# Designed miniproteins, single chains, continued (5): the designs that were tried, part 47

Each design is a single chain, and the fold is of that chain. pLDDT is the mean over its residues in the fold that is shown.

## One batch from the design tools (miniprotein)

Design m17608
Fold by ESMFold2-Fast:
Structure m17608 (fold): chain A 80 residues (1-80)
Amino acid sequence: MSVEEVIEIVEKALEYADTLPPEQQFLVLREVAELIIHTLEELGRHDEAARFRQKLDAAKTPEELKAVVEEGIKLLRELA
């Protein structure tokens, strides 16, 4: 899977999550955040993956997690 394909999947998941109740939104956002971490690790960006993981684990609300995922998309765009 290419970085561009991952970005497309994550962006579509963000749109889908906005249609869901908060509890389900949090689960979907966490799943795509895990995909971002996996992609960063595959690109050899271990330090960036570790920092992103820390931000993900610190997110307590869907709004905070959405912000983390949006940062992850921006990071992947810089690496594409």
Scores: mean pLDDT 84

Design m17609
Fold by ESMFold2-Fast:
Structure m17609 (fold): chain A 113 residues (1-113)
Amino acid sequence: SREELVARIRQLVDQLVQVLSTQPSDKRIAALERIIDEVERIVAATADETLEVGIALGLARLVVGVGKTVGGISESEIRRALDVLVEAARGLPPETLEGIAAGLQRVLQQLES
């Protein structure tokens, strides 16, 4: 079921990117930061952080920092950051992937509310 969880996470990423493409830049930055915070918390609680996951989170944090400095972040930058994070997370335990899927679903629901 790991591959089913990864497929669900990719579906949630696609939905998040679509919703965020309609949002102002400041909301895109805040949402990406929230996604990173959720993934980092879940990984820390349920799995040993791999080097790949740590690098992916760091790169996503850098994208947020640059976005805050220039006052914006593009849809393509969000998609790349999230795609890199999903690929790094593919090997994590199923319980961690389930937690990530639930966290992304919560962010999506907050954006749609």
Scores: mean pLDDT 83

Design m17610
Fold by ESMFold2-Fast:
Structure m17610 (fold): chain A 79 residues (1-79)
Amino acid sequence: GKALLEEHRKIREEIEKLIEELKDNPEVKKIQEEMEAFERRQVRRAIEEGVTEESRLEMLKETLEFLKKKLEELKKIKE
């Protein structure tokens, strides 16, 4: 629902801010590459399997959990 989309937007904004702050760190580049690879996989899945309301919500939840993990990895790099 709408709440998941807002959470997705907020976590993306936090990640982008941390990436900009840590841009010279090679570990951050690896995290960016992993995020890009994840996005490519999700887009391919949507194309190959089609998008229903249910599958869209499932993919959004999977994306949120992945992004939360990446946000925590970025926070540890900053520490």
Scores: mean pLDDT 80

Design m17611
Fold by ESMFold2-Fast:
Structure m17611 (fold): chain A 88 residues (1-88)
Amino acid sequence: EVEKEALEKILNFILEGTKEYAKKLMEAEPDGNFKDYKNAETYAYDVVSGINTGKLEPKTEEGKKIEEEAKKKREEVLKEVEKKIKEA
């Protein structure tokens, strides 16, 4: 069913996106908030799932670009999923 495929796409994006953006944040801010994998993972998960942590924000320009890229990719995935559900 289209709904099942749409949900699997979102879940796969959250899983893989969390890992990808956590790694990028750690590399961008090795001496900041994201030097600890758990902080980077938590923030990356929140960004790709659409939840705002508030207190764990990127401090560098590189970190902020990674956050913006994650948000844009999330919006693209959601738009694709919404189109599939709406047309089902």
Scores: mean pLDDT 76

Design m17612
Fold by ESMFold2-Fast:
Structure m17612 (fold): chain A 90 residues (1-90)
Amino acid sequence: SEKEKQKALEEAEKQVDEVIADSSASPSVKELARETQKVLEEAKKNGLSYEEVEKLMAEAFAKIAEKLAKENEGGKREKYLALAEKYRKL
């Protein structure tokens, strides 16, 4: 529905803004978050469906998690790899 699409877009924007504002996030992770902002902006501009927006966001968050996994070791790496796999399966 239109309301579900709007809510998903607002939630995605909040998550991306949180990553950009996170002082512990690396410059390369913040760069991926900014690329995700551009994807969200284009999705709004082009009138993409809820399903298309969800799929694009899942891909973007998978890429962020994959990069975080490469920048970390041990249990933290495993956590980010699991998150990336979860997003890739959506």
Scores: mean pLDDT 73

Design m17613
Fold by ESMFold2-Fast:
Structure m17613 (fold): chain A 90 residues (1-90)
Amino acid sequence: MSELDFVSDYFSKLFGVEPERVKELLIRLLQAVSNKDQEKIEEIKKEMRELGVPESTINSLLEILKTEKQPLGTIYSIVVEGKTLEEYVK
């Protein structure tokens, strides 16, 4: 199973969102951050909020995606260690 599949399944269970929808949002967010497309980042943030993802989780996810060379691997390590994204970026 890929790190993307693992992370998507984790957030799916945590927030009650379909895992394929989470995976789509993560891929789109990774692309928008890589392209420095602020309008697309804000659009995806809105979609995540509408699905019930907490603002703190969204902001922590964005920080990891902007700063880490291997963001999905970083998220995988955080989750496997039993930490939250918020604890990592603090």
Scores: mean pLDDT 81

Design m17614
Fold by ESMFold2-Fast:
Structure m17614 (fold): chain A 77 residues (1-77)
Amino acid sequence: LDDLTETQRRVLSAIADEGPLTNRELAELLGVSQATVSKALKDLESKGLVEKDKKTGKYSLSEKGRKEIEAWVAEAL
């Protein structure tokens, strides 16, 4: 599995914890710029880990993204 950057991991964890979130909501939650979140989301979409609802602008975990979060939780134990 390709290693994820810390920002990408934080974005995935925020979506897992809070549910579907917009770029703005992620930036506010993580205390980073929307540009930083946008780059992370673009990379996560290219890896198939998140999906965007074009009507709401909210990002959700894909099935693959959920498995990635589950693997991190298992490794942390």
Scores: mean pLDDT 79

Design m17615
Fold by ESMFold2-Fast:
Structure m17615 (fold): chain A 73 residues (1-73)
Amino acid sequence: VNQQVSDRLLQLMDSRLPDLPPDQRPRVVSLYRQAARHVRDGDWDSAVRYYGRATGISLDSSRQVLDNWVRQV
């Protein structure tokens, strides 16, 4: 489960990077990688926080997205 959600985060990162200003891409890549790492470690609270920062989505919406992905694997 954790590996599949981590892989999905990195795939989403790759798909979203073209929509971002070039100057913001390194920071967003770092945040997605942190979220993916915390998912692998089972630290879902930290994963939600980093995902929210990477996407600009609220913490509640970020938690819902990750929870939905857990249900799909």
Scores: mean pLDDT 79

Design m17616
Fold by ESMFold2-Fast:
Structure m17616 (fold): chain A 100 residues (1-100)
Amino acid sequence: HMVVTFDGSDLTPEELLARGRETLARVKEQFKAEIEKLHKEIDELRKKNPDNPQVQDYIDEARKAIEEAEKALEENSPVGKVQRLIDEAKKLIEKAKELS
């Protein structure tokens, strides 16, 4: 329900930017919290499964996706790109958990 409709089509560009900035700030905060959580989950999975090559492969791919997400977030990349990278990392971590 992220509806792309405005009831106030008379909003100035500055007002639209301010609303976008507020939304982006909230989303960026959520992304940072999620990235921190994923880093901790990776560390725990690595500690639990040090000799499992399949789990290690998924962890390494997840870590790469998280590092790319952090870089994208720092470089002010589109929200969709950061979200895609976080979602990819989550999927890889879930696969690692299924094998652990």
Scores: mean pLDDT 76

Design m17617
Fold by ESMFold2-Fast:
Structure m17617 (fold): chain A 95 residues (1-95)
Amino acid sequence: STPGLFHRPKSLEEAKEVMEKALKENKIGITLNTATEPGTTSISGFAEKGKAVLITITHGKEKNEVEVETKGGISEEEKEKLKKEAEKEVKEYEE
């Protein structure tokens, strides 16, 4: 894989802003990763020509939350698959 972008959001608020900007700009080859520790936010995303996907996982002490956003020519099936994969990742943190 291409190395991730060196931008690292320092808060959940900033992470969401970076996510929205990446989706709006539909940039190619963007990867954003933050810490996956409890109390942090993980943002994994990629943008390909005409498509963008951002997966946000917020790691709580008792519960993790998953949000998947897509833009461009991504099918509903692909979006659902990405959401299920992200939900599986958070379950691994709870086990």
Scores: mean pLDDT 57

Design m17618
Fold by ESMFold2-Fast:
Structure m17618 (fold): chain A 88 residues (1-88)
Amino acid sequence: MSKEEEAKKIAKEIEDKLFEVLTRIANGEVPPEEEQTEENHKIANEVIAKVKEYGENASKETALQAVEEAAKKKGEEEYEKKLKELEE
């Protein structure tokens, strides 16, 4: 495989995992302790803040959109990091 394809695969796996964890948090569920990292906690707080900004009537769709945006951003950051690591 090319280094670029390998980096994309790793980034996608990270994005998918984060999307699952954040979706649970956005739905008011508490994820397992082993999935509660400081990094995930910071991202979750950002998602919660956005949901609160929409007020008391924030829809499930609004929460899901915030989760998707956060996961995608993290996936893009991880892609760049992995691509750099695979240069060596």
Scores: mean pLDDT 66

Design m17619
Fold by ESMFold2-Fast:
Parts: structure tokens; C-alpha cells; sequence
Structure m17619 (fold): chain A 75 residues (1-75)
């Protein structure tokens, strides 16, 4: 469901804002999987951008760079 993918994305952003980085990754990954299944390229790009921000916060700069590059290719 597109609604489910968007809800998971919103929950992931709230977890990130709360500093729960592991929870944010889990929720954003679930949203991304649904975005791929549903062909929602716009949502997938947003998921990849937010996962990049979470990985920057974790210090995983290489992973963040890869995620941002993937998001850019979808736009």
C-alpha cells in the first residue's frame, strides 16, 4: 500500500528526530522496500536521502554518499 509506505516513512523521520537511529533505519528500509515494489520513484528518492542523513549522523560517510548518489539518479 502506498499509504503504508508513506506512514513508515513518516515514522522513520520521527524516530530520526528522536535520536533513535536504529529504529529510523528499520522504518526507512521498510518504506524503501514498499516504494520499490510499488514503483514509487519519488518516495524511494526521499527514503534514500533520509537514510543518507541517518548514516551521516552515525559517521558512515561512505554509505551516506552512496545513498545520496542513488537518490540523485532517481530524480
Amino acid sequence: SMARAEALFAEGLRAFEAGDLDRAIELLDQSGVLAVIEGDRALLARVLEELGRVHERLGDHAMAARLYAQARRLR
Scores: mean pLDDT 90

Design m17620
Fold by ESMFold2-Fast:
Formats: structure tokens, sequence, C-alpha cells
Structure m17620 (fold): chain A 82 residues (1-82)
């Protein structure tokens, strides 16, 4: 019961992290379509893996958090270049 609730919460956090990452990837796609597409695919794959195996949700959440940082840093770099 409580373990199932914790995994559901981790999956919700993974979904939110994926949504934020996908938003960043969409902005990157306007400036660098190939890199934006690669980030979008990686985020979708990680989210799907969490949904297919909810016991992996904590690991997928950590990976999505790392991907979100990569996406945010790359977007900041692109915007600094005008």
Amino acid sequence: SSMAKQLEEQLRLAERAADATLAGAEEISKLDPQRGSEYRQRAQDLLQQARDDPSSAPARLAQLGQLYREVSEYLAELLAQK
C-alpha cells in the first residue's frame, strides 16, 4: 500500500520532469532542430520506461532530472549566442 503510493508519487514527479524537459527541447528545436529532437526522444524514452516498469521510476526520475539540467544549460548557451 504505502510502497505503491510512493511509486505513484515518483511516477508523477517523473511526468513533471519530462514535461519540463520537453518544453525546453521544443525551445531548442527552434534554434537547433536536431538537438531538440534528440532531447525530446530521450525524455519520451525515459518517461515510457518509467510507465512500463514503475519500480524503475526513482531511477528514471534521476535520469530525467539530469537530462533537464543538460537541456536547460544547452538552451541557455544557445540564447547567449543570440
Scores: mean pLDDT 87

Design m17621
Fold by ESMFold2-Fast:
Structure m17621 (fold): chain A 100 residues (1-100)
Amino acid sequence: SEREILEKAIKEIKKILEEFKKKFPHLGSLIDEFIEKLEEILESDLPIGEKLQKIRDELVELTNKLLSKAKSEEEKKEIIETFDRINEILDKAIEEIDQL
């Protein structure tokens, strides 16, 4: 189902975010706020397409906030690489939903 595909993708994204928090604890509060927002979007009664768009928008906002708080060029690179992976997971979930 569409919901199962989305829930699987979000679990994978959360795992990546938890590993990112372990590496960069000073960014942990921004990650925690984003995870709470993901849960709110998933629990909402919005259509799946609107949920996906809200998740994309929140992901862009989080990426920009993390980059603004990065303390080194190496940390910025890690943020970009991590969020590219997260976007790939979300894009794959969208493609799988569109094929249903």
Scores: mean pLDDT 87

Design m17622
Fold by ESMFold2-Fast:
Formats: C-alpha cells, structure tokens, sequence
Structure m17622 (fold): chain A 85 residues (1-85)
C-alpha cells in the first residue's frame, strides 16, 4: 500500500495513533515524527524537516504549533500529491 492510496479514514486513524492525549491535536514534533515514520513504512521520497515546517506554517492558522485533523489532512494531501475532497 502506498501513501497515495490512503483514504481520509486511514489518515484519521494515523492522526489518532499520534494523538496520544485524545484532545484532537498533535504537535509539530509529532507530525514530523509521523512524516519520518510514513517515509520509512511506505518508502517515500524523504522530506527535510524544514520542508515539513514550511508546509505546517502554511496550514497553522493559530501559530500555536498544534495541528488539528483538518490541518493534518491538508498536510497529508500535500505530501502525497493527492487532492483533498
């Protein structure tokens, strides 16, 4: 299974895995760790931490370093080159 084949439901399950608090948010650090893990599991082209941070700044409307599911879905879509529905 490739990262491009991930459905919204599968992306939501990945979000829940890293949302250890169950508060509906993950940190920038947790998102970076998830991105590295997905690269390892799906043999993706590695993204630099700076590229990931740049994408997060575009989605982080609050500037608090907390990522909700909507922002996470948008970032995953950019990583996979898949359009969000």
Amino acid sequence: MTLKDLSEEQIRELFKEFDTDGDGYISVKEFIALSKRLDKEFKLQPMSDKEIEFMLKEADIDGDGQINFEEFLAMMSKMTGKEPE
Scores: mean pLDDT 64

Design m17623
Fold by ESMFold2-Fast:
Structure m17623 (fold): chain A 80 residues (1-80)
Amino acid sequence: SEAEKEKRQLEMYKTFAANVIEQAEALLADPSASEEVKEKARELIEKAKEMQKATTVEEAQKLQAEIMKLYQEIEKLRKE
């Protein structure tokens, strides 16, 4: 059913969010990470926690896009 499909998608997003929190916490613990990178890591944790509370796939998709943008910004900072 569509409801079961949506529930499965939400569980996938919540798993993704848990992994994002672990990665961001590791980044915050990295002494080589700049303060700007650490600020973006804190923002990742904030967005991931919002995703764990998401009740709709639409809300989770919006948060995933914001999280992916933050990862791209972190990657650019680490290559500069």
Scores: mean pLDDT 87

Design m17624
Fold by ESMFold2-Fast:
Structure m17624 (fold): chain A 86 residues (1-86)
Amino acid sequence: LQQAGLLLGTGLSLLRSPDIKLRMMGRVYILRSMGLAAQSLGDDETARLLFEGARRMQEAIDAGASEAEVDKIYLETLRKAADIVS
């Protein structure tokens, strides 16, 4: 519980960075942290979706995508995860 909270908190802190690349990395970190939490609870479907979203965001960042494009992948992934949990 504490570990998952600390990992999420670190990702949220990166979102407040003046560096665009660090803000994009913060989104990747948040999805990975959420995926680990879902996996620890036995929710393999949600975990797989979150890890896939993080991977797509990392690939986009490596390809030089804008913050807006990375944010789009982030929000799409969160929406899909929310739909599974409902």
Scores: mean pLDDT 81

Design m17625
Fold by ESMFold2-Fast:
Structure m17625 (fold): chain A 100 residues (1-100)
Amino acid sequence: SEVEKIIEAIKEAQKEVSEKYSEEVAAVESDEEKMKELKEKVLKELLEELKKLELGEKAAKVVEIFVEAEEKGLSGEEIIKRLEEAGLDEVAEYYRAQLA
């Protein structure tokens, strides 16, 4: 399944980036402003690592949509619409099934 490959790519990239930044995260976790800056830096590196993988462009787009959804407080229906507009129809169907 394309969806399963995208999810696996996201998990692998997240693991690699999280391990790289674990000490820096621990050092700044009590500082909200520094944590925000570090989160943005980590996200940028995650997206770049994803783009190197098979289906990485699609995986990166999924991550970008979910980050925007969290920041803007998008509903599940709005997330589905964003995924469909991005041509990620299989991911949109998978996510719709998870909401049901």
Scores: mean pLDDT 81

Design m17626
Fold by ESMFold2-Fast:
Structure m17626 (fold): chain A 90 residues (1-90)
Amino acid sequence: MEEKKKLLQEAAKLVEQGIKLLIEGGKNNDPDKIQQAKKLFKQASKIAKKAGDKKSAKLADKAANSTSPIDMLKYGKKALKRVKEALKKL
């Protein structure tokens, strides 16, 4: 139980950091920040899979593989909500 909680906390942190970088990258037209956000979403997806949360993993993966910043933000926010809901139930 504690192992899964720690993994979900790390996944939530990575998704939240990715969302912040994506918003900053969008405001400043900074492609490097957008690429960093994609990398964080991909890492969050892998960690969520290790935690056994397939739904959060799928949403984070969709954020990482989205071509538009709008879709990345949409799936990133959905991934964060799902991870936080899973974490509260532990």
Scores: mean pLDDT 84

Design m17627
Fold by ESMFold2-Fast:
Structure m17627 (fold): chain A 63 residues (1-63)
Amino acid sequence: MSLLEKVEELAEELERESVRGRIETGVGMSHEEMLKKIREILLEEGYSEEEVEKALKEFEKQL
């Protein structure tokens, strides 16, 4: 699986969690918080900052 595909999967999962949180508590996750969380997860998994930033830029271009 490419890093971009992993970013897309993490974004979908976090967005679903944000929607659920908004329904339950009235507070969701912002787009900036989502991207920050994805960076943290990927860095913890051992990807380099350069690879993560490249994948996030490619993801943003698809939007």
Scores: mean pLDDT 74

Design m17628
Fold by ESMFold2-Fast:
Structure m17628 (fold): chain A 84 residues (1-84)
Amino acid sequence: MEDLPAEERIELLKEELKEGPNYVAKLYLLAVKYVETKDEKYIEEIKKLIKERFPSASDEQIDEIIREMLEYVAKLLGVEVPEL
């Protein structure tokens, strides 16, 4: 494993959310599925998970988190970032 800025960003996200690896891993797995399939259901599942953990989060904050996850996943897969 290489020390990439993206890996530090994932670590900071884990600390900020105070969730275990399973939660973060599930979010990124759904993001991978969306990038591959472009099926809106995966975005809806991500939004639900974030909203359940952070019920006070605004739609704008949730959309930014999802955008950052999609950018990271698209970069890892070597594909174009899908628009929301």
Scores: mean pLDDT 70

Design m17629
Fold by ESMFold2-Fast:
Structure m17629 (fold): chain A 69 residues (1-69)
Amino acid sequence: SIEEVKERAERAVARLVVEGRISPEQANEIGKIIREAESKEEIINGIKELQKRGVISEEQAKFIIDEVE
């Protein structure tokens, strides 16, 4: 379900925050994408767009995408 996908994505973000691998501002931007998404594809595409815009790194994007795929 989309709820389970969102939960996995949110856990991945929380882990990156705990490990000091992302800033609170990056976590907030990713969190908006996850909350607003209506499908797994929208989460993946939103994360890729944040990476393309330089808001998050390739490594941060891959970590989150791997958890939702």
Scores: mean pLDDT 88

Design m17630
Fold by ESMFold2-Fast:
Structure m17630 (fold): chain A 82 residues (1-82)
Amino acid sequence: MRALAEGTLALAREVARAAGDEEAVELAERLRELVERVGDEVTPELEELARELEERVRAAAATLSEEELAAAHERARARVAA
């Protein structure tokens, strides 16, 4: 569970960074810290932040090219492997 959540959050962070959405990058890092702290517990706060991040990342991804998205995926994989 944690590894999958970290992978998803790493991807969200790299997509947001590629789109220049610094607030979404910061939000992804906050969510990663919360997931690490609470583990499998889903709090209303975590659910709300995850929804906000999902909306921002979806909008960001729509502005990126296929090459930019592929690069973001590659960076996310490298990040969770480190």
Scores: mean pLDDT 74

Design m17631
Fold by ESMFold2-Fast:
Structure m17631 (fold): chain A 81 residues (1-81)
Amino acid sequence: MVLPPERMYRVRIRVEASTRDTLDELKALLESMGFEVIKEGTRSLEAEKDVPESEMERVEALVRSARILADKVELEVSPLP
């Protein structure tokens, strides 16, 4: 039986932190979840991962954890073709 194809999403997360130590902790958290850091500033970091729909709940949990540590978290989710 052919299951319908699982939808893929490109997830981009940007975090901002008051201290470098907190930013380094956020970077470690994102990398532990398989995100690739695509941009890094003095107080900000942007990371990206392509995820299947079944893993979106894990992404939501990650964002919740990041919001506890970060001053700001921006999440962008784009469907892949």
Scores: mean pLDDT 80

Design m17632
Fold by ESMFold2-Fast:
Structure m17632 (fold): chain A 73 residues (1-73)
Amino acid sequence: SKQQQIYLLDLQTRGYAGGAALIVGDQEALDKTLLMGPEQNAELARRLAEEDPRAKPYADLAVEYQEKYLELL
């Protein structure tokens, strides 16, 4: 269903933002991903990638899945 797809895209965006936080070693950022929606999670992942290029692949995926989420709204 459309609702199930929206839910899965939210979870996927959160997962990638969490991955970015883990690579950077930012526990506070990781904890925040659990409380935030896809837009905030994609933004957090982008900021982490600006500080640490190792996080870029996760940030790119978080943005990609957040854009897919917006297409379904």
Scores: mean pLDDT 88

Design m17633
Fold by ESMFold2-Fast:
Structure m17633 (fold): chain A 82 residues (1-82)
Amino acid sequence: MKRLEELIRKAEETGDANLYGEAALLALELGDLELAEELIRKLEEIAGKDHPNVLYLRAQLARAKGDLETARELLEKAKKAS
């Protein structure tokens, strides 16, 4: 997880929304759902709740938690926002 820690540090130092998004995807891939949710919230504060990347990441988080209905709804919103 050193690569994830480095991405988070760089995102904090730069305020770059894309780095928070990349870190959130990596946290999801590694199964760290709590960290993924925290990083998605930071991205949401910068980019806005309805941004396609925020909606996509929240859909992936919902899927990882087994909430397939919420994941489907969020993916549909992300596609329309793209």
Scores: mean pLDDT 83

Design m17634
Fold by ESMFold2-Fast:
Structure m17634 (fold): chain A 90 residues (1-90)
Amino acid sequence: MILEAEGELTDPVTGEKYVLKAKIDVEKETAEAKVINETTGEEAEILDVELRSTYNPVTKELEYTVSVTFRPVTNPDTVYTATATAKLKV
């Protein structure tokens, strides 16, 4: 099963918005991600992708969080981390 998750981050220096799009393979416990600058449409350089999961027994939901560390296209001397979350009812 593939879950899709989206996140966003605004660069506080440039004011430009970055959109994180993640795909989570639940059976393989893997995630793939891309980070897109909304102003330019360019993909940012991804430095790290981390996947975490947490089960909530009250709601019976499994929550996946994808954390992506990336280098902004228009501010490449810095790095930021954006997160995207998906929920699966089990």
Scores: mean pLDDT 82

Design m17635
Fold by ESMFold2-Fast:
Structure m17635 (fold): chain A 114 residues (1-114)
Amino acid sequence: MEITEEEFLKRMEEAQKLINEGKVDEAVAILREMARDILAGKIKGEKPRSYYARQLLYLAFTGKIELPDMSLEQFLVYAASQPLSPLYQAILADPEGRALLEKLYLFIYIEENS
């Protein structure tokens, strides 16, 4: 089943709303589904899979949808300088969520550095 870029953005907005409402477990469930769809190549848009993966990681780390104009290396430095978000902590506590985040990170690294 193919997912449009517009549907992906709506799911991102739903997850952000849940985070803002303190419904962290529900947000983690949506992020797991989105991560699987990115890794499976189901998102149909003009941008590479690494772009959508980066957006999802940014949401997980910061609770924000708008990607700043920064490289992956700059993003990692930024993330390391911030306190761990409640969402990021919850994802790390979930074995499937952790594995999916690691796969997204590796995918971005390979695509942008190969």
Scores: mean pLDDT 76

Design m17636
Fold by ESMFold2-Fast:
Structure m17636 (fold): chain A 71 residues (1-71)
Amino acid sequence: MDPADGEAAARAGLEAARRAEEALRKGDWQTAIKYANEAGKGAVAALSAGNDEGGLRVAERAREIAKQLRA
């Protein structure tokens, strides 16, 4: 896969994670769930493209969001 695809996927995943965290602070659970799912997809896409560093960073943020959603 193209390295640029992995970087774009990681960037999109991080943006989704930030939006999910903002939605959680506002109590907007539906929006938080939507963006948490997008962050997870971004992590998988980044890892599939060979961007292990970016993919793992997105996965870590997605895990933290999932933990807060389950709290």
Scores: mean pLDDT 82

Design m17637
Fold by ESMFold2-Fast:
Structure m17637 (fold): chain A 67 residues (1-67)
Amino acid sequence: DEEQAALERAEARGQSLAEVNRLMNEAIDALEAGDLARAQALIDRISATTGAARADLEAQARATVAA
């Protein structure tokens, strides 16, 4: 059932977005605390979790960490 499969994909996508938002907030907190190693590990996890959105997050992280 294509409709059932579509609902399952939408649910999984929603869960992935929630996890990415949580990891992103944790990474921002780590950067504000000066814990660059923790921030990098969280960014790596975001990159592993998402495909296309990854490029934007990595660009933001590079701009924040490297001056």
Scores: mean pLDDT 70

Design m17638
Fold by ESMFold2-Fast:
Structure m17638 (fold): chain A 90 residues (1-90)
Amino acid sequence: TKEEVLALLEEAGRLAREAAAKGDEDAEVLADLIEGLKTAVERSEETKENLEAILDQLEELEKLALYYGHEEVAAKLREAREIVKKALEE
């Protein structure tokens, strides 16, 4: 679960960094926020409380990506959110 979420955050961050490299300043902000969440996930234990916090952050980042028109970044964040959501259904 954690490794799958980290892989999706890495891919989302890569896509945001690629857009930022093309001059999209909003994508640069998005990439920095995704990297911050990735670091938090890497350092967190897989407790219910931590998973709920990660779920909330993923939802907010997905909304931000959609607002900026980065549909592919949003799709990767949504995939990560569904993995965390499924883990919380236990």
Scores: mean pLDDT 84

Design m17639
Fold by ESMFold2-Fast:
Structure m17639 (fold): chain A 61 residues (1-61)
Amino acid sequence: SLLDEAKAKLDAAKTVEEVEAIVKEYTVRIYQELGDSEEGRAVLLELYEYASEKIKELKAA
């Protein structure tokens, strides 16, 4: 899935800038595939939460 692909890329990210770039790319892809749907919003929320956690880990290093 797009979410699993995004999570894998986020796990490999080494900087906050890389995380932000990945989120921007996959936000567009998720909107294109799922539209402005309840399912699309749920996937985007999970993506943002995962990215937020990754950013916190990077800032703590």
Scores: mean pLDDT 83

Design m17640
Fold by ESMFold2-Fast:
Order: structure tokens, then sequence, then C-alpha cells
Structure m17640 (fold): chain A 68 residues (1-68)
């Protein structure tokens, strides 16, 4: 499904580019897909060294892909 693809791609980006653990990346992406406030998800990504701008792009990309 589009949601499963969005989850897989978001987890891969967080793990491969930012060194986030698979378990934490999965939790972050699931929060985004479940409709958690964008600022909460962005803040959590920033705790792992993702910039605010990049974190916003990831949340928007994951949500856009899952909505297809």
Amino acid sequence: SARDLARALGVRELTELFGVSEEEAERIVEAALAGAPQEEVVRRMQEHGVSRETARRIVEGVRTLAAQ
C-alpha cells in the first residue's frame, strides 16, 4: 500500500542518512502517519541530529506519499 511504502522510505531515510536506529525511525514515521502534530514529529527528529528544515520535508513527503 502507499502507506507501507511511505513508512519504508521514511525509515530508510532516517536510518541511512541520519543514523537513527530502525526502532526509533519506525516510531517517528508511525507518529507522522498517525497524524501526530508536525512540530512534535519534527522535534523528535531534531533530537537525532536532523535539521528542522529537513525534518519538515520528511514529514511532508511521508504524509503526501501515504495519502496517494
Scores: mean pLDDT 86

Design m17641
Fold by ESMFold2-Fast:
Structure m17641 (fold): chain A 65 residues (1-65)
Amino acid sequence: MLPEPTPEEIEELNRLLEDFRKTMASMTPEQRRRAILELGIKANELNASPLATRKIAEILKELEG
């Protein structure tokens, strides 16, 4: 079964993801590509949760569509 995050974790994550979404949407395609690479490196360093990684991927997919 998939682990369920706490309500507090969801709230914090959603706030960060909204800021991320707005920042990425305002970037040029070139800036966005670079930001994605940098984010991937930082995610490895920060031991990002699977949930956070999936939500980031969803936002990136929306921006590409």
Scores: mean pLDDT 68

Design m17642
Fold by ESMFold2-Fast:
Structure m17642 (fold): chain A 67 residues (1-67)
Amino acid sequence: MVLSPENAERVVELLVEMAGLSREQAEAVVDLANELGDPSKVTVEQVMEVTGASREQARRAVQLLKM
């Protein structure tokens, strides 16, 4: 499911606040979730690949996307 702009912005804010990602990294994660069609399909390795974030930050991002 493609996130609406309003939902995408909310997810970006959560990723920045809770996972410690930059805004650009959080936007890349949202784009990845939209490409996969399901936020729960996003893996830690994929987040690290698209953002360059640490494994710890990527794990937090994946947990937030599963909520």
Scores: mean pLDDT 79

